# Designs tried in a protein design run: designed miniproteins, single chains, continued (3). Part 69

Each design is a single chain, and the fold is of that chain. pLDDT is the mean over its residues in the fold that is shown.

## One batch from the design tools (miniprotein)

Design m10379
Fold by ESMFold2-Fast:
Formats: structure tokens, sequence, C-alpha cells
Structure m10379 (fold): chain A 95 residues (1-95)
């Protein structure tokens, strides 16, 4: 169903983000997390789950802004991976 599809999208995003982080491609890791969260939001139908995913996406945007101000894209990439893991736990608990 929609939750299983969203979980698959986020698992693929996490794998891509972790691979990018391991290679020092911080911008690519952040982009993978952003796109993964946006795609999950398109398929999730539960308004309460959508609200929590929106909160995680806003947290990622905040981390990107802070990293730009501090010149630390690695910090934003690491936060992106933490956010993807939290999103996965959220969706798996909603099953």
Amino acid sequence: GPLEEAIKVLKEALEKAEAALAEGRYEEAIEAAREGLREALKVVEDPEVQKKLIGLLLRLIGAEIEAELRGDPEAAAREAIRILREALELLEEAL
C-alpha cells in the first residue's frame, strides 16, 4: 500500500545518501534526502503521517541553511541521514 511504497522510496534515498556521504559528496547526500522525503509525501495518504514528514523536511531545510551560514555541508549531510532514518522509523511504526 502507500506506506510500503513510501518506505521503499525512503530506503532507496537512505542508501543513496549514505553512499554519497561516504564519498564526501555532501550536496548529493542532502539532495537524495530532500527528494526522498518529497516523494514519500506524494504517496502517504494519512494526514498525521504527512504532518510529521513535513516537519522532518522543514528540519532538513533548517540544517541546510545552518550549514551554508557555517560553511559545514558535512553537518547537513549527516543530519539528512539522521532525518531519513527517523522518517523510516515513523513509517514502519505507522504500518
Scores: mean pLDDT 90

Design m10380
Fold by ESMFold2-Fast:
Structure m10380 (fold): chain A 79 residues (1-79)
Amino acid sequence: SAAQKEAELARLEKEYEEALEYLKNHPDPEQVKADALATLAHVEERADEIAAREAAAGLSEVQRLAREKIRELLRFAIE
């Protein structure tokens, strides 16, 4: 439903903001890289599974873009 899609998007936005706050509060580059790598691995695993479900369910491109933004934030921290 539209309400479920809205709730999921809000969840993704919260995860993005929390990740950004975490990175700002942990300025040690080596520590940040290690944590970002672990988080990225988990996000990548879950993103692939969810992307497959979204494709099957015909969910919007908006959710896919939200996940990509989270991944890009983490990749930025790693580099």
Scores: mean pLDDT 63

Design m10381
Fold by ESMFold2-Fast:
Structure m10381 (fold): chain A 98 residues (1-98)
Amino acid sequence: MEIDKKIEELSKFVQEHADRKRAELLAEVRARYTPEQAEKAGEIIDEGMTRAAVEALGKAYDALKNKGLSFEEAKKIAQEVLDKGYAETRARVEAALA
């Protein structure tokens, strides 16, 4: 019961962080590449960041429900997954535009 509110807050944290990173990466690509390349990269960014958000939520929920970790530890796990997903998405954009 108490865990349900923590899960809601965690979902909001992950979504807001993923949306922020998506916007940052798209802005960087628009500054470095042509408009046509930026449009193509936008599709890669949307797919990559959506995947990262799903993985982050899954791992954080497992940490809270099954591993008995604290809310703060679950947030750190989500943050790590999102940061790795951001780096992987960035690498895929660079590879696609090379």
Scores: mean pLDDT 83

Design m10382
Fold by ESMFold2-Fast:
Structure m10382 (fold): chain A 81 residues (1-81)
Amino acid sequence: SENEKRVKQAIENVKKLYEDIKPFLSEENKKRMEKIVKDAEEKAKQSLAEGKYNEALKTVYDAYQEILKIYYEELGVPLPP
């Protein structure tokens, strides 16, 4: 379904974001982000299996926000408005 494709694309986008920023991260923040990505993928896939598309998308979006927060913390700058 289109909803399933959208969720899978969102998961892949978060994974790509992590891979793109990974070289700029401390080992501690790499581990933090790897856990966020893994947990979000597992939870989103579970929600998708249950037909809970909005919950799956929210899970991925929340993970995306947490990854950006950690990345800006690593850079020592505030999140952009």
Scores: mean pLDDT 86

Design m10383
Fold by ESMFold2-Fast:
Parts: structure tokens; C-alpha cells; sequence
Structure m10383 (fold): chain A 83 residues (1-83)
């Protein structure tokens, strides 16, 4: 998991960062993935990476349907992309 967080936030290639961000959502066992996904969504200069973070938030919301943090993060990310 740590290797994916490092890649998602620090790799010089935005395509590799987007791939790592999606994989964080896929492999998440708990909500520890919310923080690196929020950083990628809010701070990454690449639209590809920010869109990948939205997909990852949706995957977390699917895995944790009863957690309001996961649900709120997915909703907020989708709303922000519409603007």
C-alpha cells in the first residue's frame, strides 16, 4: 500500500500517478486511502490524475457503503468535477 501512495503523489509521470491512484481505490482495505486520494484530487496539476481520484473515491464508496466519510468524499469529488 505505501508504494502505491508514493507513486500516486510523487511520480513525475501523470499517467503513472493516475494508475496508482486508481489502484489505491481498488486495493483499499480501509479508509486510510482517503487521505492520499484527497491530496491527489485537490493538489495534482493533472486532470487525468484528478479524474482517477474521483473513480477511486467511487470505488471506496462501493466498498464502504455504510461509512459517511467514503460516501461524502465520492459525492464531493463528483460535484467538483462538474464545475
Amino acid sequence: MEKLKELALNDPDPKKRAEAVKELGEKAKDLSALEPLRLAFLSDPSEEVRKAAVEAFEKLAEKFPDDPRAQRAAKGAKEALKE
Scores: mean pLDDT 78

Design m10384
Fold by ESMFold2-Fast:
Structure m10384 (fold): chain A 63 residues (1-63)
Amino acid sequence: MDFEEIERLVEEKTKGVKFSPSGPIKDKEDVLKAAKALAESMAGTSLSAEQIVDYVIKEAQEE
C-alpha cells in the first residue's frame, strides 16, 4: 500500500471535516493513523488508498 498516497488523500479529504473532540478520531492525524493501520490490516487485498481513507473519514464523522 502506498502511504504517500494515503497521506495526500488524508490532507485533501479532511478539509472541511468536523471531528468530535470526545470521539476516538479527533483530528487529521488520527485519521492518518487509522488509515495506515487499516492499510496494514488489508495488506494483500485489492482495496485502494482512497477506499481506506474514505472509510476512516466516514467512521470519524459518525462519532
Scores: mean pLDDT 72

Design m10385
Fold by ESMFold2-Fast:
Order: C-alpha cells, then structure tokens, then sequence
Structure m10385 (fold): chain A 86 residues (1-86)
C-alpha cells in the first residue's frame, strides 16, 4: 500500500504543478506555448511512471488533472494517452 500512497501523492504533486503552469500561462500570454509544453511533458513523464506501478495509480493522475486543470484536461489527457500508446 505504500507504493499506492506514494503514487497518489506524486499524482497530486504533478497535477498541482501543472495547474500552476496553466495559471501562469494565462497571466503571461508570451510564455503560454512554452509553459503548456512543459505542463504536457511533466504530465506525460509522471503518467509513464505511474502506469508502471498500476492502472489505479495512473487513474489518480487523470482524476487530479480533471479536478485541478479542467480547462486543459482533455488536451493533457489526450497527450498522455498518445505518449503511452507509443
């Protein structure tokens, strides 16, 4: 259960950081593209690590992204799904 608890904590940490990047991008349009690419990359990297732990661990990340980053959830989740399929 420790692995699952660590996975949940990591999912929340990543989703929170991504939410911060999205909010910063909204306030700084000149950096929007760069910050969103960073957010997508971070989400994808975390998803790859969590998917190796369990499908349930990966679901924590998807739920956290939908809750904390609803405006970009579809784009982020599509990028993660594409990266994991390759």
Amino acid sequence: MEELEEARARALQTASYVAGLVEYAKKNPEKREELLKEAIQLAVDTARELAKVSPEAYEFLKQAIRSLVPEYADELLAAIDKALAE
Scores: mean pLDDT 79

Design m10386
Fold by ESMFold2-Fast:
Structure m10386 (fold): chain A 109 residues (1-109)
Amino acid sequence: SLVDELVAEIEKGLEEAKKLPEDERRRYFIDLVTAAFLRAYLAGLSIEEVEELMKRIIELAKKYGVPDETLAMIEAIGKAFLEALKEGKSLDEIRDRINAVLAEQRAAA
């Protein structure tokens, strides 16, 4: 399934991120997860499939020891994405909502 493919790509990305400096690792992982959600949208995944993708990404990130701060940001991105999908938002509106979450998390840090 596409969910299995996206989760496998996230896992490969987490392995690759181990070789990066801490600041680059966080950005790389956030970009990777954001790209996975946008690919899910473009492929027409159902709300249920996106919820499964989100849960599996979070479980995988926890397994790989991703810091709580980064994990909270990924959870916020996923929640914003899922809510926008439920509201029938366009790709541009979904992207704007994700960018707003990223800006809020930077302001809180």
Scores: mean pLDDT 82

Design m10387
Fold by ESMFold2-Fast:
Structure m10387 (fold): chain A 71 residues (1-71)
Amino acid sequence: SEKEERQRRALEEARAYIEKTGKLPEPELSPEQRAVAEEIGETLIAIGDEVEENLKRKKEGKPPLTGNAKP
């Protein structure tokens, strides 16, 4: 939780910088940050692929991939 708190704080500061300057701070990612970003990236790619496929299916009149998975 301490690590995620620090990560969130760093993102908050980056967002504040963007909000104030209108540009990215161009951070150099440490090896640890890069590894985390890559893991998140893989997860987001999988989610993005599913979303894109569902949007494509909706345009084609097909049902979405996920079906009725109500826990």
Scores: mean pLDDT 64

Design m10388
Fold by ESMFold2-Fast:
Structure m10388 (fold): chain A 62 residues (1-62)
Amino acid sequence: SEVEEYIEKAVEIAPESLKPTVRAMLERMVAGTATEATIKALDVWNEEAGEYARKAAALVAA
């Protein structure tokens, strides 16, 4: 799905040690938890990762 593609793109940007954490954050977001906080946290760390999180959230909300 396009949601999974955006999650994978955001995870690919993360350092190896943080990939599991970023994946878990995005999986919790698509399950309906902490959407705004997750997008903001990733955007502050990396604008491209934040954009992928925002796109994944938009697809889930549609």
Scores: mean pLDDT 78

Design m10389
Fold by ESMFold2-Fast:
Structure m10389 (fold): chain A 84 residues (1-84)
Amino acid sequence: MIPEEVREKYLELFQKIDDAIRKRDLDGVRKTLEELEKFIEENNLDYKSVALDLKSMATFYENLGFTDAAKVLREKAEELEKKA
């Protein structure tokens, strides 16, 4: 279980990714994923849980036709899962 303040910032990062995807700003998606990875490391978050959240987001956006963004999200999720 993560502190409420950390959870709120985590959700803000996901909202930032959502906004970038909806604007079709693929560079914005990549930059925010880099911010997310740093946030995971700084707050000792569970890589597997974050990877699952990214996979869920990827599936959602793939179904909406954002195929390129969905691929970027899945690739980052797989990268995080490999960080044991």
Scores: mean pLDDT 84

Design m10390
Fold by ESMFold2-Fast:
Structure m10390 (fold): chain A 63 residues (1-63)
Amino acid sequence: MLSQEEFDAEVEVALALMLYGINKANGVSTEEMIADLERFKEKAKSPEAQRTIDEIIAELKAS
């Protein structure tokens, strides 16, 4: 059984991936997508979610 903290971290990671996927599907610009992810990162409580968001942003900037 996951702890509440582990569950919350998994939810935040899932939400970050969903935000990325929805923005991609809607044709949101890379710049706007990075801004949305950076705003979500500021609200994210788990270090694991923050790390995942940073990795997505780095991939977008490398494109």
Scores: mean pLDDT 79

Design m10391
Fold by ESMFold2-Fast:
Parts: sequence; C-alpha cells; structure tokens
Structure m10391 (fold): chain A 78 residues (1-78)
Amino acid sequence: DKQARLDALVDRAVAELRATGEATITVSDKDKENAIIMARLAARDVIRRVPAVVESFEVEEKDGIATATVRLRAAPPA
C-alpha cells in the first residue's frame, strides 16, 4: 500500500526530528521518478507536522534501483 509506506516514512521522520532535531528519509524504487516523488511527499508531510527545513536532497542509482535521501533539520515555528 503506497499510503501505508508514505505514513511509515513520515511517522519515523517526525519521531526523529522531535527526538534529535534531525531526520533522514530514504526511499528506494526501480523507478527513479517514483523514488523522488515519494521522498518529496514524505518530506512535505513531515514539515506539516514539525517545523523543519530540507538541508539536502540526494539521488543515487545502482543496478536499476534509485534511492532518494532527504535530510531534514528542525526549525523554529513560524
């Protein structure tokens, strides 16, 4: 379930941000665009729950698998 995967990524990142002030979201998919879209959606949903900024967005491909990695840092509330 695509939504369940997204929710799990968001819940983990929110918990990490609240505990440490930093979070990393990692998404792997055979389709590079799907990996990027899922990582961006997760980061957006995390930022909606906890004020944060995107520090880096990296994509790597190996043997037909794309991995998107987003690093987040907690920010003051707006």
Scores: mean pLDDT 83

Design m10392
Fold by ESMFold2-Fast:
Structure m10392 (fold): chain A 86 residues (1-86)
Amino acid sequence: ASAEVRTLLRHVDRVPIIPLMEAVMGWSQKEIAERLGISETTVRTLLALADDPATADAISRISVGAVSDEEALALLEAALAALRAR
């Protein structure tokens, strides 16, 4: 898995709270990135994966720890590739 996919795995548990931070707090993606200690690009990627019905279920399963780290890395790599092929 790439460094990007490993970074996504470390922060995928944040996916459920990012839209809440935007909607309730009025925070920009830049402010959320600064608060979470990740890049703005990582925030955008996590939001895009959560918003897409094809990847949202996989992201949900990973964020609650329902899959192994190896399975999570494979799912994230496939989801990221699918997202970028759009």
Scores: mean pLDDT 76

Design m10393
Fold by ESMFold2-Fast:
Structure m10393 (fold): chain A 96 residues (1-96)
Amino acid sequence: KVREKMLELVRELLEKRAERVKDKLKPEELEKLMKEGEEKIEDIVEELEKELSTEEKIEEVLKEIAREEPSLNASQREQAEITRKILEYIREELEE
């Protein structure tokens, strides 16, 4: 259930982002953005399943992402934002 919800959340975030920028990007740029996100969804979910241990470790990863954001390119920042949202979701599930 958790993995399925994480995949759905990441997909929804990608669709929402695409809708927000679709009028500002060329069709090929929008397609590239969607493809880059889609390619990383499975990798992100698999890594998170392996790293799931405690809320403290999730918080640590979130802080590391924030620390690295200034040095990331636009595509990497998009991936970091998606990862952050997935981690926030997992943290909420662990708190119940």
Scores: mean pLDDT 63

Design m10394
Fold by ESMFold2-Fast:
Structure m10394 (fold): chain A 60 residues (1-60)
Amino acid sequence: KEEEVQKKIEELLKEGEQKVSDATAAARASDPETAADKVFEAYTYLQQKRAEAAALKAKL
């Protein structure tokens, strides 16, 4: 049970980290306005994934 939950938490965090990595790479090739938007979206996504992971833990 907890083993399954831990795997889901790890997957959520990996998704958030990958999104930030992708956005950072794309931002470096973009103009400043586009770069700011991409980074902000990725940061928001990471926060959402962290919240989902915390909620999943709390459901136990």
Scores: mean pLDDT 77

Design m10395
Fold by ESMFold2-Fast:
Structure m10395 (fold): chain A 88 residues (1-88)
Amino acid sequence: SELEKLVKEAEELIEKLKEGDESAVPEALEVWRKLMKIEGKDTPGRIYLVETLLRKMAEKRSLDEKEVEELIKKAAELSGIPESKVTS
């Protein structure tokens, strides 16, 4: 239930970011951090939300290439795509 709440919150924030609402950037970052702390089954929607938030944050806050790469890697980890394990 907590994961579902955060995913819905992220969806709302992504919509604001797509519309150019810069005020959503700090909230989006906080939701992303909360998503990273939740251990659960990966979902394509969750990964899409996190990646979109990271891209918008880079656009608004001029994140460097390394920061964007690190955040995308964390988003991929959150998707449950392990290098040596198949997620059940």
Scores: mean pLDDT 58

Design m10396
Fold by ESMFold2-Fast:
Structure m10396 (fold): chain A 90 residues (1-90)
Amino acid sequence: SLREYIEKLQKELSKIKDKTGIYINFKKIGEHPKGLIAIYPDPFDPEKVIIFYNKKLFAIVPVDEVGRVLAALGVPDAEKIQEEVKKFQK
């Protein structure tokens, strides 16, 4: 059930235009390679967002957890990005 939901969601999100998500390109952080993070509103839960890291599902989290997740990935200005994500829900 949950796995099937995630697989369908990934397929739907792959078709989304830039204006419906946030894309973050970042330089190598410590031992981690340069990566792409994509954040989309969860179409099934308005309080949550879907986070992809290098085109793979990384997390589905409440919007207030986005800054924590991005900071753990070494993304600078994670709290500012969380505030931009909150605008998707208004």
Scores: mean pLDDT 63

Design m10397
Fold by ESMFold2-Fast:
Structure m10397 (fold): chain A 84 residues (1-84)
Amino acid sequence: SEREKSILLAGATVQLSEVDFAKSLAEKRGDSDTLSQINQIQSQLQKLYEELLKEEDVEKMRQIFDEMQTLTQQVADLLKQSLA
């Protein structure tokens, strides 16, 4: 549905913003290794987001969104590990 597509796109935008925030935290800490890993994951997220924008099938959009969510969680985990 159009509503479900809009919700998935909005959610993906939030995930991209969360990764940008995590990147800024790594930069402020001077953690170059974590920053490098976040940059690699951010590149993967950007490619998935571009795929999400082109997709018309809601089931495929959900699969792309789930993959983006997994990558966003990896960024959160990296940032948490750098604090330990």
Scores: mean pLDDT 86

Design m10398
Fold by ESMFold2-Fast:
Structure m10398 (fold): chain A 91 residues (1-91)
Amino acid sequence: MLDEPLSPEVEAALAAVPEGAKVVVDFGPFGIGLSRMVAAQLRARHPSAEVTVAIGVEETLRAIEAGADLVITTVPEIAEAAEEAGVPVLR
């Protein structure tokens, strides 16, 4: 198993995800490796959660339209778009 150290902020975000949540992870095109890592950790820690990796504002908004409950991102443009769509954001 690849055991990569996560930042304290990412660890806190992973712990805050409720059971059964539909979660979108989007750290943008330059953060795709981080998005995949966070999604894998979410699936391991919260097996009841439905986790989707999106790349950029348009993909995240499509996932929100599909019923996402939560967005995890540190990219300001993605966070702003998700919050404007009425979905909570973990940064």
Scores: mean pLDDT 74

Design m10399
Fold by ESMFold2-Fast:
Structure m10399 (fold): chain A 86 residues (1-86)
Amino acid sequence: AAARAEAALARLEELLARATPQDALDAAAYVSDPSAKPKTPLGAELGRAVEELFEAASRTKDKALLERARALLARVAELAKEGLDA
């Protein structure tokens, strides 16, 4: 429950800290369309971490955890936009 969501948040933060704009762009594409193929291994891991966070938060129905998840997704989207603006 909460421990799983906390672990998912920590994993996403870890991956996001070392992600490039291209990795974030790949992850954002994957979240928007699960059939999209990530171009980078880190982008694939970041996309899976986003999925795991949503799954964990959804199961707990914890609105505070969902808000934290949305804030991290916004950070991924911002980094992905940097890749598009290049």
Scores: mean pLDDT 74

Design m10400
Fold by ESMFold2-Fast:
Structure m10400 (fold): chain A 78 residues (1-78)
Amino acid sequence: GPERIAELMGLTEEEAKRLREYHRRGDKAGMAAIAYRVAVRNVEEAGLLSPEIRESMLRLLARKFGVSPEEIRKALEE
């Protein structure tokens, strides 16, 4: 099911649930925040995480989802 696909992409069940809720509401900043958390975790688990990589991922996801980095940061506070 969708939960299994999300797990294979490195999302937890809770993250997959939140991503579906944000998608249903059209909340692009919320979707980008979930994608950012997953990307940061995967890079950290690989031992490759740095402040430069964090900033690059934030900017890339902002462009991809059509939101500002500030909107992603605000969504991460929720």
Scores: mean pLDDT 78

Design m10401
Fold by ESMFold2-Fast:
Parts: C-alpha cells; structure tokens; sequence
Structure m10401 (fold): chain A 81 residues (1-81)
C-alpha cells in the first residue's frame, strides 16, 4: 500500500529529475513516457491537487498534459530508459 510519503517522494524525484529514485519506485530499469505520465497524473489525482505546484511550470495553478509529458521525456532521456 502506497503512503502519502511514498507519493510525495516519487513526485519530488520526478520534479528533480532523480532517475534513480524514479526507477526504485517502479522497481524496473525500463519505462515509457506514457507510463510515467499516467502514473504522475494518477498520483496527482489521488492527492487532490496537493502536489500540482511541483509541475505547474507556467504558474496558472494547473498542470497540463504537455507539462507532464515534457517532464516524463526528460526522465526517460536522462535515465536511458
């Protein structure tokens, strides 16, 4: 069972491009951009927007699919996933 702390640690790792922490969360050496986007969106929804500010790059108070996709692409590229 995931705790709120586990969710926060994962979302912070994604924001900070901490590939090792992201891999540890999935327990895998491979993941797609789509899998990351779906996971991030699901966790943001489960936390009722508490962590949306971590991914709100344009300052409009909302996280767009494009913002999440861009961050996921950076993680995958940096991690050679």
Amino acid sequence: MMTIQDIEDFLLAVKNLDVEKVKEFFKTDSMTVQELVITIRGLLKLTFGRYEHLFDEDGDGKVSLEELRKKAEEIVKKGNL
Scores: mean pLDDT 71

Design m10402
Fold by ESMFold2-Fast:
Structure m10402 (fold): chain A 61 residues (1-61)
Amino acid sequence: EERKRRGEELRREGERLNTTPTSASAGGVLIAAGYFEENFEELKKLVEEEKERLERERQES
């Protein structure tokens, strides 16, 4: 939704900056940020699952 839209905007801006060698690093950062925004919901889900797993391990001690 909104996060995916922001991710697309960031990736487009990053791709634009990657047109020149002097801005390639900044473009790469924006593309990476766009990727995270687009996949935010999936990453959030994985983080929550990992937190639950670690909490269970702590309780099992």
Scores: mean pLDDT 67

Design m10403
Fold by ESMFold2-Fast:
Structure m10403 (fold): chain A 88 residues (1-88)
Amino acid sequence: SSGERLRELAENLPPELRELVEETAERLARLARRVAPDEPEAAIEEGARKAAEAEVVKLYLEGLSVEEIRERMRRRVEEAEREIRAAE
């Protein structure tokens, strides 16, 4: 039920934030494939999408602007990318 509610909230986000969810999910999925190459693709994509949806929806409900959410999400993904690259 909470998963259905999160999806419903994500589908009602402004178009810019819906695009940000898709962009973030794709980037997170690429990072997850590097860390867990034996994980099923469907599981990686589902996990990445849910993580992106949960964070963007959370920030939106907290009252952050589209610009603030976009900057925070970009910074988080770039930090994760750098951390994984440094560990390789």
Scores: mean pLDDT 82

Design m10404
Fold by ESMFold2-Fast:
Structure m10404 (fold): chain A 68 residues (1-68)
Amino acid sequence: SISPEARAALAAADAAVASGKKVTLVLYTNTQEEAELVRQAVEEGIAAHENAEEARRLLTVEVHTLEQ
């Protein structure tokens, strides 16, 4: 089963490729360690797209670290 972060990335990739428009996905994490795991999940989600190469050109992913 796909993680929520990978699913969000796949949905954003689909929207970008389907529209041909630039899409920005913004994700928030509590720590730098969580940010690394989220970036890995995002890449797995994008890689699962039928046209991952085009998705990477149109999709910008921002991962921000917040203090709890």
Scores: mean pLDDT 82

Design m10405
Fold by ESMFold2-Fast:
Structure m10405 (fold): chain A 79 residues (1-79)
Amino acid sequence: MLSPEMEEAVRRAQEILAEAGIEVPLEVLRDIAIAAGDDFRLFFGLLTEYLRDEFGVDLPVPEGETAEERLEALREQLA
């Protein structure tokens, strides 16, 4: 079961990706979060690997001390 904070990060990541034209099913993002074991650093690492492999989008791992900072870094990288 994902934490409420991770569940929100998954939803926010899907929205940020969709704004950049990358449509990822919520189930896929939730599976990545489960694989990350509720670890935001590992979640964003696995997310960037997924985006490279499936969409050919080569992004650096979003940096930040908090999930919110990493989500904003992801948005900036895709802009």
Scores: mean pLDDT 84

Design m10406
Fold by ESMFold2-Fast:
Structure m10406 (fold): chain A 72 residues (1-72)
Amino acid sequence: MEENNKLLSELLSLSVEIAILKEELKKRKENKEDTSEIEEELKELEEKLEKVQKELDEREAEIEAYLREVAA
């Protein structure tokens, strides 16, 4: 169960970084500054977030399957 805490912590960290970069992206767009660097970083972070979310989804599916089996 330690692994779930690590995945949740990683998900939270990635979500915070993505939120900060999205805010910076909006600010740069308002100032008509180059956003290429931030857009590339966001893409990388969103890909990492998707991977972590998939791992969490797989673990949730395993728990759900176990609960369905026990409840039956």
Scores: mean pLDDT 78

Design m10407
Fold by ESMFold2-Fast:
Structure m10407 (fold): chain A 77 residues (1-77)
Amino acid sequence: MAEEIIKRAKELAEKNTDPAQRKGAEAVIKLAEKNPEDKELLLALYRATSNLARQVGDTELAEEYEKKAKEIEEELK
């Protein structure tokens, strides 16, 4: 569900020390919170969260969320 990925994205953004990158992630998170049924925003959220996970060194989590993003992308075709 969108709520779980939103919480995870917030946790990973907080671990990121780059203020500009954190702001970018927070913008996507806010849009997804307002529109949790929007598949395009959900796709953007999974991609952003995957990138944040990779930056904190969690490559396995990054790959998991990237795979989820691809599944959503296929649904949008």
Scores: mean pLDDT 76

Design m10408
Fold by ESMFold2-Fast:
Parts: C-alpha cells; sequence; structure tokens
Structure m10408 (fold): chain A 82 residues (1-82)
C-alpha cells in the first residue's frame, strides 16, 4: 500500500526533524497529490493541513522543499525494496 508507505515515511521525517502534526500533514498532502495517491481519511484538524499542501505547492519555503526532497528519496527507496 503506497499510501500507507508514504504516510509512514512522513511520520518518520516528522519525528527526525521535530515537525508538528500540521507541518507533517502539509508535506504529506503535497506528496499525495504529486504521486497521485488516494487521500487518507484523517481527523478534521489534520485534513485542513493536507488540503493546504495540495492547494499551495508554490508557497513552499526553502526548508519545506528540503524536507519534501528527503521524504521523496526515502519513499522511492522503500518502493524499490518492494
Amino acid sequence: DETLLLHRTVVRLAEKHGLTPEQAAFILGYLYKKYGLPLPELPESLRKAYEDGINNPDSLTEEQKKLIEEAEKEFERALAER
């Protein structure tokens, strides 16, 4: 399940970098849209952060771009191991 794998990848990224749940949800929303994956059912408080990531790709900070690049590399590595 690519959706679950991406979710786990972003959770690990959030733990590594001390991200808030909302920051993690934003990154996850961006990546779900980029990879064309189905959006997960989430708590309402996190759903808005997901939607922000989906709808605002051009508003990424330099730090967010680096985090997304790291998450993409880890996700692609995990996909290759399947």
Scores: mean pLDDT 75

Design m10409
Fold by ESMFold2-Fast:
Structure m10409 (fold): chain A 94 residues (1-94)
Amino acid sequence: APPPVVSEAGVRSALALVDVTEANLPELEQEVKDVANMSERERAVRFSAVGIYIAALSFALDVLERAGADPSELERVRALIAQLKEIGDALLKA
């Protein structure tokens, strides 16, 4: 059977999630550089936020893949997920 058709609204929502996450990434990268000075609570809050972004981007990636987005756009989303995983790992190791 053919894969389910993704709506234009679904694609727009997925792209909006990617854009919001990409816009917030520099702040998260800056914060993780100071992870050694963070409290356990501060690290837990940021780790949870990173987890939410990873889940949102994974959902967006699935929507975009089903919509037939360009391989370069899919690779960009995968790169953002990889960067967020590195941030999460840094928060977990501190």
Scores: mean pLDDT 80

Design m10410
Fold by ESMFold2-Fast:
Formats: C-alpha cells, sequence, structure tokens
Structure m10410 (fold): chain A 70 residues (1-70)
C-alpha cells in the first residue's frame, strides 16, 4: 500500500515537471526523489526553482493532475 502511494505521487511529480517545461531527465530525477522518501515539499521547491515558478504554482498543477486521475 505505501509503495503504491509513493509510485502514484512519483508519477504525478514527473508529469507536473514535464508540463512545466522541465527536461525528461530532471523530471525522472525528481520522481526518483519521491520514491526514495524525500519530503514532497522539498521536491515541490526543486520543481519551482527549475521551472522558474512559485511553489504554489507547482502545488496547483499537481492538484489539477491528481483531480483528473480520480
Amino acid sequence: MEEEVKQRLAELVRETALRLGISPEEADRLAQKVLEGKPLDEVIAEIARLAGVSPETVRRELAELDKKRA
């Protein structure tokens, strides 16, 4: 159960990063950090820095993608 939650979260992080224009290589790295148990807030901050947007923008995009998969 915990691994399934981490896998889903990693996929959402990867897709969000790609949508914000981050390279596939960096998006894969960010997804891997989630799988390794890194706090989501740290991963969101990294995405925001790489994409040149606010952490709030990243959280909004992540929530929108999660909602579409429900």
Scores: mean pLDDT 80

Design m10411
Fold by ESMFold2-Fast:
Structure m10411 (fold): chain A 68 residues (1-68)
Amino acid sequence: LEEILKKLEEAAEAKDVDKVIEYATKAVQAIRSEEEAERLVKVLLKAMKLIEERIPELVGLIIAAIGK
């Protein structure tokens, strides 16, 4: 998860929305605790502020992360 979150944050800073979606999807599959889900949500919220594209898809990933 740590490596995936690092790549996700790097993709967000690069404003690469396709890679943000790719790594976020992998992170949702990899999270195993509420703490890990919270960390993923924080990175996704940062990505949404930086990119402002494909917002419904990013919101869906946030819901998937916290909805278990």
Scores: mean pLDDT 77

Design m10412
Fold by ESMFold2-Fast:
Structure m10412 (fold): chain A 113 residues (1-113)
Amino acid sequence: SEIVRNTLREALRNLPAELVLPALLLVAQVLLDLSQSEIAKRFGVSQSTLSQRIREVNRYLGFSLRWVLENELSREERLELAAELYARLPPADQARVERAFPAAFIAELRAAA
């Protein structure tokens, strides 16, 4: 629903800086159909660390981000959220994202921002 989309967008805009990267990684996982293990490996973090950070994102939001991404949002809406989160990252974290993901995906993020 539009209310769910607008509420999620507002909540993500107000997401604490330290939760922006974990939120983007979860959106990218859904967009690219990657396992949590693959995401953790690409970013040089443990699965337990990534799971903990995703739980913190969900706690802040008051709902499961994955569930909303999979059930309430289109691919285009997921890409728009990923682009908004990517734009909020400091340059060092943007560089990590660019090294970890396919160039075509990074081009989509830049085009959607």
Scores: mean pLDDT 85

Design m10413
Fold by ESMFold2-Fast:
Structure m10413 (fold): chain A 72 residues (1-72)
Amino acid sequence: MKELEEKKEKVKKALDEDPSLSVLLYSKDPEKQKALEEKIGIKLSEELKKYALEYSIEEGIKLIEEGVKKSF
């Protein structure tokens, strides 16, 4: 589980620096997911995406609340 924890740390750090990356996580487009992986520097497994989404939902909810929610 060490690798998973280290990847979670990288995801948290990236989201903490750029909360808007959370939009890429729950975007319907897998191309956006690839962009997120490239920015963080790791491959996002389903479990990492779930963790990141849960973490970022509290950070990014306000960023997507009015703007992105409409375009979804």
Scores: mean pLDDT 67

